Designed miniproteins, single chains, continued (3). Designs and how they scored, part 11

Each design is a single chain, and the fold is of that chain. pLDDT is the mean over its residues in the fold that is shown.

## One batch from the design tools (miniprotein)

Design m8356
Fold by ESMFold2-Fast:
Structure m8356 (fold): chain A 76 residues (1-76)
Amino acid sequence: SEDEKEFEELYKKAEELIKKARDAVAQGNRDEALKYVDEAIKILDQIYEKFPDNKEAVEKIKKLSKEVMDIIVEAG
């Protein structure tokens, strides 16, 4: 469905931003890492607002949110 396609596109975008944030942390670039984290959080919030009753979508974004929190701790 169009909703499933939108979810997949947003989810992939969030994963790419999280990957960029981890790469920035590995390079010692804290400010760049936090910029990518901020953008990822905005997308995860958008997914939650669009698909709040989709259990699998909520569980997937919950896992990505934990990865984001881990990156923030590693960067700080």
Scores: mean pLDDT 84

Design m8357
Fold by ESMFold2-Fast:
Structure m8357 (fold): chain A 74 residues (1-74)
Amino acid sequence: SKEEAERELQRAGRALAEAMSLPKTDPRVPALLDEAIREAQRAIEVAKEAGDNGTLLQAQTVLDAAERMRASLA
């Protein structure tokens, strides 16, 4: 549903924002980024099912940002 996609997007965005608010060396950052990636992927799938292109594009943006930041920790 659209509401489910929006909730998953909100969860992804909150996890990403929290990760970005912490120093790169904080042990919570990898787990928060993994959460952001998981929730963003879920938001993408639900948004596709609902035909919600707005949420789909936002979820893809969050996923890309979280994946880039996660890669920078390696």
Scores: mean pLDDT 88

Design m8358
Fold by ESMFold2-Fast:
Formats: C-alpha cells, structure tokens, sequence
Structure m8358 (fold): chain A 80 residues (1-80)
C-alpha cells in the first residue's frame, strides 16, 4: 500500500538522520545535533500517526523498530 511505502521511506530517512546525529555528536556540533534530533522526532511523530491511522499491526511494528533504533542512537550519543 502507499501508506506502507511512506512508512518504510520515513524509517529509512530516520535511519540516515540517526547516523548523522551520531557524527554531529562526535564532532561536538551541539546546534546541528539539536536540529537533527528535532527533525528525527518530527518524522517519528508522523510515522506514528500514519501507523495508527492504517490500523495495520505490521506498520505499527515498523514504527516500533524505528523508535528502538532512535533509542539505541541516543544511548550511543550519551557515551560521547
């Protein structure tokens, strides 16, 4: 479905932004890190809304996977 494709696209965009956030944290770019984290949170919220609207448990699972990846990245950033 188009909704599944959109959620998969959002998940990949979030993954790229999480990798960027880790690199910004390593570089000490506090402003870039904040802006990237804010963007990740916006995309996670959009992904959640689409998953809930779909009423498809598979799409909710994709959201939960993206959220877990974000939590892992936050733990990695905390170690820097």
Amino acid sequence: SSMKKEIERLKEEIKKLLEEAIELAKAGDKKGLKETVDRINELLEKMYELAVESKDPELLKLYEEAKKEAEKAAEEIDKI
Scores: mean pLDDT 88

Design m8359
Fold by ESMFold2-Fast:
Structure m8359 (fold): chain A 83 residues (1-83)
Amino acid sequence: EDDEILTALLYLKMGATGPVGKKAREIMEKLDKEFEEIREKAKTNPLKQKVLDLLQEGKSIEEIAKELGISKETVYRINEELR
Protein backbone atom coordinates (compact mmCIF):
# COMPACT_ATOMS: atom_id res chain seq x y z
CA GLU A 1 0.00 0.00 0.00
CA ASP A 2 0.96 3.70 0.18
CA ASP A 3 3.30 3.17 3.15
CA GLU A 4 5.30 0.55 1.24
CA ILE A 5 5.49 2.81 -1.83
CA LEU A 6 6.69 5.77 0.26
CA THR A 7 9.28 3.63 2.07
CA ALA A 8 10.56 2.18 -1.21
CA LEU A 9 10.78 5.64 -2.81
CA LEU A 10 12.66 7.02 0.23
CA TYR A 11 15.22 4.19 0.16
CA LEU A 12 15.75 4.58 -3.59
CA LYS A 13 16.27 8.37 -3.22
CA MET A 14 18.90 7.80 -0.54
CA GLY A 15 20.82 5.45 -2.84
CA ALA A 16 20.21 2.42 -0.66
CA THR A 17 22.16 -0.64 -1.80
CA GLY A 18 22.29 -4.27 -0.75
CA PRO A 19 19.21 -6.21 0.49
CA VAL A 20 17.19 -3.14 1.56
CA GLY A 21 17.74 -1.28 -1.72
CA LYS A 22 17.04 -4.44 -3.73
CA LYS A 23 13.78 -5.10 -1.86
CA ALA A 24 12.67 -1.47 -2.32
CA ARG A 25 13.25 -1.73 -6.09
CA GLU A 26 11.41 -5.07 -6.24
CA ILE A 27 8.40 -3.58 -4.40
CA MET A 28 8.29 -0.60 -6.78
CA GLU A 29 8.62 -2.85 -9.85
CA LYS A 30 5.90 -5.23 -8.61
CA LEU A 31 3.50 -2.37 -7.84
CA ASP A 32 4.18 -0.79 -11.25
CA LYS A 33 3.37 -4.11 -12.97
CA GLU A 34 0.19 -4.59 -10.91
CA PHE A 35 -0.88 -1.01 -11.63
CA GLU A 36 -0.23 -1.52 -15.35
CA GLU A 37 -2.35 -4.71 -15.33
CA ILE A 38 -5.22 -2.89 -13.58
CA ARG A 39 -4.93 0.01 -16.04
CA GLU A 40 -4.90 -2.42 -18.97
CA LYS A 41 -7.96 -4.26 -17.64
CA ALA A 42 -9.87 -1.05 -16.90
CA LYS A 43 -8.87 0.43 -20.26
CA THR A 44 -9.61 -2.70 -22.33
CA ASN A 45 -12.70 -4.15 -20.58
CA PRO A 46 -15.07 -1.12 -20.37
CA LEU A 47 -13.45 1.35 -22.79
CA LYS A 48 -12.31 -1.27 -25.33
CA GLN A 49 -15.87 -2.61 -25.63
CA LYS A 50 -17.26 0.90 -26.21
CA VAL A 51 -14.59 1.64 -28.83
CA LEU A 52 -15.27 -1.73 -30.52
CA ASP A 53 -19.03 -1.08 -30.61
CA LEU A 54 -18.52 2.38 -32.15
CA LEU A 55 -16.02 0.99 -34.70
CA GLN A 56 -18.55 -1.68 -35.70
CA GLU A 57 -21.09 1.16 -36.21
CA GLY A 58 -18.63 2.61 -38.75
CA LYS A 59 -17.54 5.64 -36.73
CA SER A 60 -14.08 7.13 -37.29
CA ILE A 61 -11.36 7.28 -34.63
CA GLU A 62 -11.95 11.05 -34.30
CA GLU A 63 -15.73 10.62 -33.83
CA ILE A 64 -15.16 7.92 -31.18
CA ALA A 65 -12.64 10.13 -29.35
CA LYS A 66 -15.12 13.04 -29.32
CA GLU A 67 -18.07 10.86 -28.23
CA LEU A 68 -16.15 9.16 -25.39
CA GLY A 69 -14.30 12.33 -24.34
CA ILE A 70 -10.86 10.77 -24.76
CA SER A 71 -7.87 11.56 -26.94
CA LYS A 72 -7.63 10.39 -30.57
CA GLU A 73 -4.34 8.67 -29.67
CA THR A 74 -6.07 6.64 -26.91
CA VAL A 75 -8.73 5.43 -29.37
CA TYR A 76 -5.99 4.56 -31.89
CA ARG A 77 -4.08 2.50 -29.30
CA ILE A 78 -7.24 0.60 -28.29
CA ASN A 79 -7.97 -0.06 -31.98
CA GLU A 80 -4.43 -1.46 -32.40
CA GLU A 81 -5.00 -3.73 -29.37
CA LEU A 82 -8.23 -5.01 -30.99
CA ARG A 83 -6.29 -6.05 -34.12
Scores: mean pLDDT 67

Design m8360
Fold by ESMFold2-Fast:
Structure m8360 (fold): chain A 92 residues (1-92)
Amino acid sequence: MSESRKARDELLKLLSEKGPDAISLPEVARAIARVLSQPLLHSGDYRVVQAAAGSHETFQRIAAVAYELQGSPLEEVAEAVGRVLREAEAKK
């Protein structure tokens, strides 16, 4: 429960400080991984992750990767999320 609120607040802070151009940064991928690994997801959590993802398709890929790696170490999930974000940027 504390982790859920902390993860969302961390991602919001990163997006507010770094702006949308920072979506490919490793710290953003790690914050997204924390949000998606929490027991209960709120509408605000989905909204912030979608903003960081830049598109609904990228968000869906991130969610799929987080689901596939459920129970894996946070760093492994963060690396996979970061790869999805980088691939999405490269395909623009």
Scores: mean pLDDT 70

Design m8361
Fold by ESMFold2-Fast:
Structure m8361 (fold): chain A 81 residues (1-81)
Amino acid sequence: ARREQIRALVEEEVGLLPYLLTTAVEKTLAKKYNLSEEEREKRILENLSKILGREVTREEVKEALARLDAISAEQAALLAA
């Protein structure tokens, strides 16, 4: 059971990594080049849409990042048990 739970969380996390990595890269570029919030969001959505092969919404990115935080908490709880 525990191995299956950890495996499922890792597989879900891997599927969400494009959201995390693209957001982190674009935040770094926005800080380095003083890009606007609007330009940063546009770049995140455009790059994710290319990576995933479909249109990506701001709401989807927010939900994906929130789910990654929840997965990290669940993994920590399972590893502590």
Scores: mean pLDDT 83

Design m8362
Fold by ESMFold2-Fast:
Order: structure tokens, then C-alpha cells, then sequence
Structure m8362 (fold): chain A 103 residues (1-103)
């Protein structure tokens, strides 16, 4: 599962650094179909935004929640903090996304 998710995300345009974050954000027990959906969604958001940090956030909160937050907040840091306050991120997911943004 993890190795297949890693390969699929790399093929979708993710950097090795973004892949390592994604593997810690997402469940380890994803099916082959779920892995394909995750990779396709990552590629889609990356193509729209040019931002791997935005693609990683969108994977966790989902496309609808991400789109709503993006309209309300101007910075990715503010979007992450707002998502956390709304219960869309765990404390660990928030820490990982903020660390990636600061790297």
C-alpha cells in the first residue's frame, strides 16, 4: 500500500519531499482504487495551483472544504489554521503541513 501510494504520487508530479509528507498524512491501508483516486486528485490540484503544499492540504480536507477555505483566506498558513480550528485536521496533520510549508 505505502509503496504503491508513493509510486502513484511520484507519477502524479509530487516531489520526494511531498510524497514523504503525504505518506504520513494518509492511511496506510488504502486500496489500489483509492490510491489511483488520491494520485489523480493530487495531480489535479497541483495543475490548478502550482503548489504541492496546497495539493497536500486538499488531500486531507477534501476538494470542497479546500475550495471554501481558499476563498476565505489569502495565505496557505491561514487556511491550514482555519482547517484545524474547524476539526478538518488532526494536531499531527496540522504540524506536518506547517513544517512542510516552512521547509
Amino acid sequence: SRERLREALLEAGASEEAVEVALRLLPSDLSDEEIREVAAFYHYILSLTGSEAEALLALVVGGRNYAELRKQYSSLRDIIEAAYKRGLLTPEQRELLLAYLDS
Scores: mean pLDDT 87

Design m8363
Fold by ESMFold2-Fast:
Structure m8363 (fold): chain A 112 residues (1-112)
Amino acid sequence: EEKIREVERLLAEGKFVEASNLLDELLKQDPENVDVRALQLAMTALLGGAETAYLEALKLIKEHPDNPFAHAALGVAYYRLGKLDEARYWVEKALELDPDNPLARAILEKIE
């Protein structure tokens, strides 16, 4: 969905209020949406909840091992925890699954 890509762009740009509003709209349409849940975790990590986001993103990856948003969320959590090698590993995995992922690209640029 176009709106999911927009949330990734907003998070990459640090526009958390706009990202939160779009996530709320998407969650109202589908409360079980894995991509939306993963992006909520990425935002949590960016806002200072990196430990919580890390633990929840690990659970999400176990349930959905090929979800690029879950890989990106874990990468963001590692980045915010200062674990740059692990962050690179997981955002590169996200980019293997989704080469145009704006959030994974933004985190990789910050590490490099």
Scores: mean pLDDT 85

Design m8364
Fold by ESMFold2-Fast:
Structure m8364 (fold): chain A 89 residues (1-89)
Amino acid sequence: SKDETLAKLRELINDTPGLSEASKKRYLEIAEFLLEHQGEWVSGADIAEKLGVSQSTVSNAIKGLRPLLVPLGLQIEATPGKGYALVPL
């Protein structure tokens, strides 16, 4: 389930050294949004609007989030013009 995946991700995030509380919250907010749209393309602009941040902030957060999703059997695909999609690994 989405809630079970988010709980596991929160645990992995909390076990990551050097990550700020603001970054942890952002990773979880992005992951929740992508899980609600799992298998669908979501624009960087839509994610940025949802979180109240810039698209560059979204791109940087996704780079940090990707390795944390691998143990959960998930990946984020990125394509210019389409945005991002959360899919099975």
Scores: mean pLDDT 84

Design m8365
Fold by ESMFold2-Fast:
Structure m8365 (fold): chain A 56 residues (1-56)
Amino acid sequence: GSVSGSVAPKLTTMKEGMERGGGPALPSIEEAFGKKGPEGSPFGQPPSIPEGFATY
């Protein structure tokens, strides 16, 4: 439980980890992008407008 000092480690994305070499350097692009998952970066999701975001 955190009160107000909870900093989420979102700065480190899979893409950054791979480019820096800190992530899994697998030659299998199939697993890197796979069948499931966003288009490239897990943080930079496509601009998806959530329902009720501006409809409220």
Scores: mean pLDDT 50

Design m8366
Fold by ESMFold2-Fast:
Structure m8366 (fold): chain A 97 residues (1-97)
Amino acid sequence: MEIKVVSVSVIPNRLVSVLLQVGDTKVMVVSYANVNNEEEGAKVGKEWAEKFLAGEIIPGQVMVVDPSATGVGPRLQGANYLQNPELFKEVQEQARK
């Protein structure tokens, strides 16, 4: 399954947001890992996407499907996936398929 980095946004030493294309699905990864630039952010986002496809648990991270691609409302933004493990697993299964 092909993983392509679409865009990267970095707040140095605080937050990285990476938009990824995984097959026909867009996935946004938000990580609170320490990164200093967009190149490091892209690597972190890709690593998290690979773990997501492998079905690994990624604590402290938020992985969100693009609402425009899935028709899902803004409720899935922020910490909703981390607070609701069932929703997080559903996103993981969609990325695999």
Scores: mean pLDDT 56

Design m8367
Fold by ESMFold2-Fast:
Structure m8367 (fold): chain A 55 residues (1-55)
Amino acid sequence: GKINAPNIPPGAEVYLRGKKVGVFEPGMEVDGHPGEIVEFRMNGKLIGTGQIVPL
């Protein structure tokens, strides 16, 4: 699915189910189901969350 996170800066670390899946860019796609929540971290700090939406 696609990450919906309009307020997250590019370069934040993306975590899904407690595991790092990549570095955030607007329009980023991940191997997750629509409705799942991703966490964004910068220097180990939680800076926000986003939701996976359908492609």
Scores: mean pLDDT 81

Design m8368
Fold by ESMFold2-Fast:
Structure m8368 (fold): chain A 68 residues (1-68)
Amino acid sequence: SDLVARFLALVAEALALLNAIKDPEKKAEWGRQLGELFDRAREALAAGDEAAFEETLRQIEALLEQMR
């Protein structure tokens, strides 16, 4: 689905942005915040809650914008 394709694209972008961070403590903190949101997205997807999944993808997109 389109939403699953967006999720996979966000995973790839998150990994690229995290890999670019040189400070280990900043990398760990951003990784923690992203991990919490990706876990939430995964749980929504597993539950079949498309609205919660889409909302969580928007939250991930907003967090990634802060990392740029």
Scores: mean pLDDT 86

Design m8369
Fold by ESMFold2-Fast:
Structure m8369 (fold): chain A 64 residues (1-64)
Amino acid sequence: SMAEMQEKIKELLGLILEALKQGLEVKIEKEDLDEEHAKVTVKIGDKVYEFVVPKEFAEFLLSY
């Protein structure tokens, strides 16, 4: 649902904000996997976080 997507966006933004407060470099990349799913890669310092999300969520990240 849209509400669940908003919660995931909020969690991701919180993670990014926390990293920035610690002076860490943040890089975000998107890769389309299929018509319904996309892979979002968030690199924070030496750590890499990978999320497989519905394309709708990835579209929100790109629009923001």
Scores: mean pLDDT 72

Design m8370
Fold by ESMFold2-Fast:
Structure m8370 (fold): chain A 99 residues (1-99)
Amino acid sequence: SLEEVLARLTPEQRELLRAVIEVLKKFYPNATDEQLLALALSELDLLIRAIENPKLYETIVKNIPELKPAIDLAKKLGIDTVREAREVLEQWLAERAAA
C-alpha cells in the first residue's frame, strides 16, 4: 500500500512522505500502513500551513521536534510540490475507500 502511493510520487515527494510516515510510526506504533497513510494526509496539511506561517513552524518544532526534518524538507521542496503530494495521497485513499 505505501509502495503503491510512493510509485505515484516524484523522488523528492517520496522522501517527504517517508519522513512523515517515520515520525507517525513513532507516535502510532500499532497503526497499519493504511492508517499511517490516512494520518499522513493530516500531517501534510499541517506542513503546508507551516511553510507560509513562521509562527506555526516554530510552535510545531517546539512541541513535536521529531517533525522538524519533515517540515524543513517540505519548506525546501515548496508549497506546490507538497500540495501535489497531498493530492496524490488523498486520491489513492479515496480509491481504496471506494473499493
Scores: mean pLDDT 86

Design m8371
Fold by ESMFold2-Fast:
Structure m8371 (fold): chain A 102 residues (1-102)
Amino acid sequence: SAREAEMERIAREIEKKREEFLKELSEEKDPEKIKEKLEEFLKFLEEAEARLLALLADDPELAAAARATIRAEKELMEKIAKLHIEEGLKPEEALEKLREES
């Protein structure tokens, strides 16, 4: 459907922006610049959430699932950024640590 195609497009945009953000984190050591990059990515996720919710205005269950997915993405990216700032872990190393602690 047209709605499914647009949702898939938004999902691909999120995936691309995540890859860009994680690459930028791997190259940046300044905590303030890392925080700025994180804020820009979180703002992008907020905009993506608004677009998804507009598509799902008539489907409260799927809208709730979309909110949960975006929230999980925000939480994961914040944890990765924190581990990078506090422990100097690269994004891939932070992801492995978070999986082992789960």
Scores: mean pLDDT 87

Design m8372
Fold by ESMFold2-Fast:
Structure m8372 (fold): chain A 88 residues (1-88)
Amino acid sequence: SKKEEILEEIRKLVNEIIDDLVAQGKYDLAKEVAKLYNEFLIKIEEEDWEGAKKSVKEFVKLMEEYGTEEQIKKAKEIEKLAEKLLEL
């Protein structure tokens, strides 16, 4: 389904950010990204759309504060994909 395609694209982008953070030795930041991603997935399963939006917003802010320009760009792409998912 379109929902499954969007979730898979989000998963790939999140994993790319986590892998990049681990490669940079930013283990605590990688753990926090993984935690926020897991919270997002739980909120989607619970149909808590407000909670899902909050998790994505916190993730974007985290990347804006501590991430590279490329990581911020990927985080904003994830935000757009999450918005599309929540409109379905």
Scores: mean pLDDT 89

Design m8373
Fold by ESMFold2-Fast:
Structure m8373 (fold): chain A 89 residues (1-89)
Amino acid sequence: SKAKELEELAKKLLEDKSLSELERLVKLAEKIIELGVDDRALRNVLAELLRLDREKAEELRRRAIEAGLVDEARLDAALARYEAAEAAL
């Protein structure tokens, strides 16, 4: 499932201690876009990216618009789990 793929990526990103917060958020946003994203979940990730790197956030926002968004409640749940796991580190 799309939610499972996102959760598996989030887990790999959290386990990779060489990655910065910015790099994790970028990879997560790219995967959300690839999977045909829940609009709300992507907005949350893009909002955090704007705080860290405005230009990268704007690039990813344009790609999301071009890809089209799908309402996938399970993606939102997977992103919430990623945020909880990140906070626990």
Scores: mean pLDDT 66

Design m8374
Fold by ESMFold2-Fast:
Structure m8374 (fold): chain A 71 residues (1-71)
Amino acid sequence: GASSDVAGAAAAFGGEAIAKGEISREDLERGRERLIAAGYDPAAVEALVEATLARGERVTAGDIAEAAQAL
């Protein structure tokens, strides 16, 4: 369901943020396209991207986890 897809998307974005230290809006947009193509619920992925970007244009794995928990 949407909650499971939010958690999966958060894990994917969080992994990239851990590898890079932080990720940008462009990283989130590319990840959004990949996850939707992989069969994730577009509404769930878009909601997570929007909630994450509300925290800043560059985000850490912690920011992504907090955004996902708030959804």
Scores: mean pLDDT 82

Design m8375
Fold by ESMFold2-Fast:
Structure m8375 (fold): chain A 78 residues (1-78)
Amino acid sequence: ATRTVTVDLTLAAGASAADIARVVAVVLDPEGRVVAVREEASSAGSVTVEGVAPGHTVRAFGLDANGVVVATGEARVP
């Protein structure tokens, strides 16, 4: 069965939530291999990613308008 995962975003030093133009979530299997890359909606500094299998890790990146990472977060599904 898959899980829904909420990833809290931590802003880089000097960055604001208003700097986030888009969010990309990378799903890693238990061996650290990339199995999915998804563009996700962000709400209140967090990202909700559905359909993640147990043992997988979600890494979320908030990107500014120039593609620079200004926020990051990570969550593992037990």
Scores: mean pLDDT 81

Design m8376
Fold by ESMFold2-Fast:
Structure m8376 (fold): chain A 76 residues (1-76)
Amino acid sequence: MDLKEAALRLAYQELGLSPEQLNALARKVTELVEEAGSDFEKQKEAIKKALAEFVGEENAEKIVERAVELVERGEA
């Protein structure tokens, strides 16, 4: 599971985003992650920035931290 996919799943499950909000978030995350390129830290910051626009900075940071944990566990 990539970081983007993990973050989007957590946002949907924990924050109850509507399908419309999830689609808007997914588009924004994809755009910012493409701009960040292959740098994991830049991708992490891009995802956090996109999430913050929808759920606020505090919730965005918590979701990104949990998404990183899920990716690290999946990359065994």
Scores: mean pLDDT 77

Design m8377
Fold by ESMFold2-Fast:
Formats: C-alpha cells, structure tokens, sequence
Structure m8377 (fold): chain A 141 residues (1-141)
C-alpha cells in the first residue's frame, strides 16, 4: 500500500502539472487563434500540434503512474486511470477539431472558442483527478 500511495501521489502531481501546462499553453494558443488572420493558419496549426504533443506526453506519464498503482491495488485505482484516459481522449479530440478548424482558414474564431472550452474542461477535470488520487494515497498510508 505504501508503494501504491507513492505512485498515486506521483500521478496526482503529474496531473496537476498537466493542468498547469494546459492552462499556460491553452492561453497562448487561444490568444494566437483569436488574433490571427487567415494567412497565419499554418503557423497557428503548428503551434496547436506542438502544444497537443507536450500535453499528451505529460498525460501519458500520469496514466502510466496510475496504471502502476492499479496493478498493486486493483479496483480502487482503476477509476483514476479511466478518468485520466477519458480526459486525454477529450483533450485530443478537442485539439484535433481545433487544428482542423484552424487549417480551414475561415474558422479561427470558432477554433479559439473550442480551445477555450477544451482548456477549461480539461483543467477542471485534471485538478479533480489529482485531488481524488491524493485522497486515495492518504487512505493507503
């Protein structure tokens, strides 16, 4: 249980790190999309793809830590792993849709709104997952 608690605390810290990264990079790409002209579409799309990769890499790390905890304590950690996976899926779908809207060249404002909504949803969910993972870690000590 001590090893599982350490893994859950690491997953919680990594999820909070992902939330901070989503907030920071999300604010940057929302601002870029809101202020861009159609001529900037490839530059905006490239920045979105870069941000998507950075966030998904951190989310994958959090998922891996949660899965290691689930191997030790089974059903108690599985909801945390599933919530991280669902959050990653929603983040990637929102990001891919926003990239598609940006590449169309005439939907930059729609892309900016989708990015803002995705940012707020993903940040809120990651902070909640981090709290639940930390609470479970404290129960196992």
Amino acid sequence: SMKAAELLEAAARTARGAARLVRRLGEEVVSLAENASPEDKEKVAAKLEEAKKKVTDVLDSAIDLGQEAARLIGPKAEPIVKALQDTKDDFTRGSDRAISLVKSGDKLKEAAQLLRDTKESVVSRLEEIARRARELAEELR
Scores: mean pLDDT 90

Design m8378
Fold by ESMFold2-Fast:
Structure m8378 (fold): chain A 66 residues (1-66)
Amino acid sequence: SREAILAELEAEIRARGAAEGFSEEEIQAVIDLLRTIIDSNPDWSREQMRAFAEAVMAWALRERRA
């Protein structure tokens, strides 16, 4: 289900963000952005939602390490 994939993506973002030293506020901001964009695209498949989450996390990690 859509809610199941969102819950899995949220858990993954929380775990990876914590491991990389992100604060709870930073992690929540990433999750809020992800949820807002996914909710704005109800036609997206599970695969597209996962790909977008990976792109957002990759971008956040790049900014953190720069």
Scores: mean pLDDT 81

Design m8379
Fold by ESMFold2-Fast:
Structure m8379 (fold): chain A 70 residues (1-70)
Amino acid sequence: SLAKQAEELLEKAKQWEEAAKRAEEQTRRFVASSSPEDAALARESADRFRKGAAEKVEELRAKAAELLAA
């Protein structure tokens, strides 16, 4: 069913949001005990992941909305 497919996409979006939150928490802890160079690289990686995850969440939600409208 389209409703079930939409629910699965929304669950994937939730998983991406949770992964982004977890990655941010891990990065904060890592940065607190790292060299300036390692901290800078970790922040850059976290920023890229956060932006990618946000884009994926929006994509999945948009697709779910289309399925629910059909």
Scores: mean pLDDT 87

Design m8380
Fold by ESMFold2-Fast:
Structure m8380 (fold): chain A 77 residues (1-77)
Amino acid sequence: SELERLLERSRELGREIVEHFESSLIKQLGLPEALLASLSEEERAALFNELFDRLALAKSKEEADKIVAEFAARLRA
């Protein structure tokens, strides 16, 4: 039980760190924070995974900027 409780606390700290980096990344990428904040944790994770998968295929900064702009526009629609 003590080990289970320690592992759960470790996962909680991991989630807090991820949330902090997500917030910083959203701000740096110019994504609509208010719209993203209205989504569930599961929906947010799915959207970030989609964004990062698309960004991983970008061959230039210009292409990456376009992907982010298109993603943000879709979220506002």
Scores: mean pLDDT 69

Design m8381
Fold by ESMFold2-Fast:
Structure m8381 (fold): chain A 91 residues (1-91)
Amino acid sequence: MDLPKPLSPAEESTYKHLENAYKAALKGNVDQAKENILKAHQAALNLPTEQLLSQAVIYRSLGTYFKNIGRPDLAEVLFDSADKLKQKADE
């Protein structure tokens, strides 16, 4: 049974930084993409434990996407961030 839930303001803020990273990467602006990934990671670290696991999944999916489009450096930053978010959730 589908019960659509709106994103929290904190979760939406994290998503906006990830979307900005995606758009910057599509334009070939790798430095701007990396900065937005780091900002998204910092925002996500302030989320409650349940949301940290959800964000880790999103970061891994985005990392796989960047790897597939030939940007392994961006993928590596996202995979590292996902692992750190999961590790913090397990604490």
Scores: mean pLDDT 75

Design m8382
Fold by ESMFold2-Fast:
Structure m8382 (fold): chain A 94 residues (1-94)
Amino acid sequence: PPAPALSPEEAIAAVETLYNWIAPHLSAEDRARLEEAVALFRELLASTDPARQRALLAQLEAMRREAEARGNLALAKVIGEMVAFARRQFPELA
């Protein structure tokens, strides 16, 4: 799909909307992990330090892989969308 024409604030709002929609359908553990992923994503979009951005992106990718390994496909998909957005927003992290 084409890159979304979203500002960082709009991207965060979209993720928070998605979180509120899916959170009631997640286990307490999955909700906590999604909350952590959203916090990391917010920090990544607010950061101006490429080294910090790379570290946060690596943490999000690790969380996505852990979710896949545990069979949490919905959680893995949501975190994967955050990672994909971050890579489009910051091509230098590729």
Scores: mean pLDDT 78

Design m8383
Fold by ESMFold2-Fast:
Parts: C-alpha cells; structure tokens; sequence
Structure m8383 (fold): chain A 85 residues (1-85)
C-alpha cells in the first residue's frame, strides 16, 4: 500500500496547491498568466497520478513508481514557480 499512500498524498498536495494558486490569482498577488502556467503543471501531475493509479491496479509497481516520480517532479516545478511569482 506504499504506492497508494504516495498517490493519495500527492493528490492532496495538488488540491492544496491548486486552491492556493486560485486564491493568489483572486487576490491579485500573481498574474493570470503566472497562475495558468502553474495550473498547467498541476494538470500534468494529475495525468501522471491517474496513470500511476492504473499501474497500481494492474500490479505494475515499477511503472507506478515511474509515474509517481513524474508527478512529484511536476508538483515540485509548480511549487517552485509559485514561490518565484
């Protein structure tokens, strides 16, 4: 269940990050263009987590780990971009 726990943690991070980006756009603290770039990265991470879930359901742990790693990469890029905004 380690892989499922990692996916669930990252899904929660994505939700929190998305809500923060939306709030910062509404507050005028980041531009709509900056917000869109961050949301695009969040959406890529979501796509990788969906693929990771499918791999876990299929019992393909190696493929699941690769997709989880890609999702983490995009989440970290989104966080870094948000901090620089």
Amino acid sequence: EELRARIERLEKEIKELYNKVVQLMEDGKITPEQGKKIIDLINKAKEYLEQARKAVEAGDEETARKFIDQAEKYINEAKELLEKA
Scores: mean pLDDT 87

Design m8384
Fold by ESMFold2-Fast:
Structure m8384 (fold): chain A 86 residues (1-86)
Amino acid sequence: SPEVEALRQRIAETEAELAEAVKAGDMKRVHDLVYELARLYIELAKLTEGEERKIALVNARSFAIYLKNLGLKDRGEELLKEIEKL
């Protein structure tokens, strides 16, 4: 669908921005982009079914856990609670 295609493009662009932020050592930008990626994958899961939805949820959980490991435990837990309701 056009909505899924647009969302996949946003994910790819955000992943590229995250790679640049990591290389630059911009930790505030890294935190924001990891959170955004988790949210984008949550939205992708809501728009997809079956294996695509499962993969989107795995990616969403991965970024939420990564955010916790970066020291943003409360934000990561918030995302994980939202994912568990899907």
Scores: mean pLDDT 91

Design m8385
Fold by ESMFold2-Fast:
Structure m8385 (fold): chain A 99 residues (1-99)
Amino acid sequence: MSALLQQVLLKAAEMLIREGSALYTPEGVFERAAVELGLSREQREEVLEAVGQMAEEADLRTAAELILHAADRGFLTLSEEQRARLAELAARAAALLAA
């Protein structure tokens, strides 16, 4: 995984935990994270393509699920607290999408 994608995933994790939103789509939150990090248009397109591919390959519906998947694959390091909070958000999103 590229260093840019790792930075965007970590920034997105911080944003999700801070805002407490379970319903952020991968594309929406990762685009916001990339913009906040000051990435160029080309870098943002690269990151969003990689995120979209990963979400489709693993059938992931939410940003929290995708970040946890990337951490489980060893692509980024999350604290125990960050993991627990993201798992809570992923479970909440799954419940809302099933209702």
Scores: mean pLDDT 77

Design m8386
Fold by ESMFold2-Fast:
Structure m8386 (fold): chain A 61 residues (1-61)
Amino acid sequence: PDLQKQLRLRELLLKHDLTPVQLLDENIPLSEADREKVREILAKPELSDAELAEFEAILSK
């Protein structure tokens, strides 16, 4: 896995005061589509810039 992109993902979560576990918690008001997308991104060993941008867009809702 790309550690630099994983660290960037963690930095985005910290910026929005979230953890990966909290994003998958049903107490956070995400649509099922956004929740599945977050699960897909977190499960990937490598992240693209497009995936990071999509992830930040979901967190910015």
Scores: mean pLDDT 67

Design m8387
Fold by ESMFold2-Fast:
Formats: sequence, C-alpha cells, structure tokens
Structure m8387 (fold): chain A 65 residues (1-65)
Amino acid sequence: KVEELREEAERYQKLADQYNKNIESAKKAPPEFAERIVKTNQDMADYYRKKAEELRKKAEELEKK
C-alpha cells in the first residue's frame, strides 16, 4: 500500500533528522568525543535518509500504476 510506504519513509526521515541534530550538538563537545559521536551519527543519518528515499521512490512507482 502506497500510504504505508510513505509513512515508513517519513519515519526513517525523522530518524535521519534526529541523528543530524545529534551531530550539531556533538560539535559543541570536546574534540576527543566530538569526532566519534559525529561519525556515528552521520553514518546513521545517511543510512536512514537512503532508506527513506528508496521507499519514496517505490511509492511513486506504485502511484503511476
């Protein structure tokens, strides 16, 4: 169902957005902690952003049919 794919994509996008907020907060931390926290949160943000985009593309393909 197209609506379910869009809702799941939005959920993954919100997760990516949350990890991006964590990156901004982490940049204010001492350098010894900031680099590790930034890298981990960036990897997670990229992962969920990619999943959200893939689900949106699937929803668009289904709507055209």
Scores: mean pLDDT 79

Design m8388
Fold by ESMFold2-Fast:
Structure m8388 (fold): chain A 106 residues (1-106)
Amino acid sequence: SLRELLEKVIELVRKLSKSKDIEEQKKLAEEILRLLDEMLRLATDPTLRRELEAVKKVVEDILELIDKYERGEISPEEYEFLKLLYTIAMTGGLVVALRILERQEA
């Protein structure tokens, strides 16, 4: 179900936020992206689709950020700060998606 997929994405975002290993962070972000694509295939509500697409874009931005960090294009401090901002943005979108699904169940 969409709710079960969303709960898995939320759990993966928590793991991504806590991870100190760049390779683990990359794998977690790629898994989140895959699950969001699955949710977008199942979602028909335009508001939910918009929120999921917004979260997907942030995950793509995180993958680009990881690549820049691996290339030495940004400092560790800059990486951690931008990762925090992107994690906040993802969490906001996922909370909105969760509220939409809860209202549809009520």
Scores: mean pLDDT 88

Design m8389
Fold by ESMFold2-Fast:
Structure m8389 (fold): chain A 72 residues (1-72)
Amino acid sequence: MEPTPEERREDVERARELSKKAIEEAKEGNKVKAAQLGTAAGIWAVASEDEETVKEVLEALKETDKIIKELE
């Protein structure tokens, strides 16, 4: 169901924190951890139903994927 404004704010914060950690782990070469954190960030972004947060997390996921690909 549609989240409350307070729940949406919490979901936004979780999505942002997890996406940032995913990028950091990817830069350190921890591919599995980066993928796990990125996936979690995407789930929280979708749960937030905030278009800007979804867009921000999608861009972070693309950056994470690019970093992981460079480790191949």
Scores: mean pLDDT 78

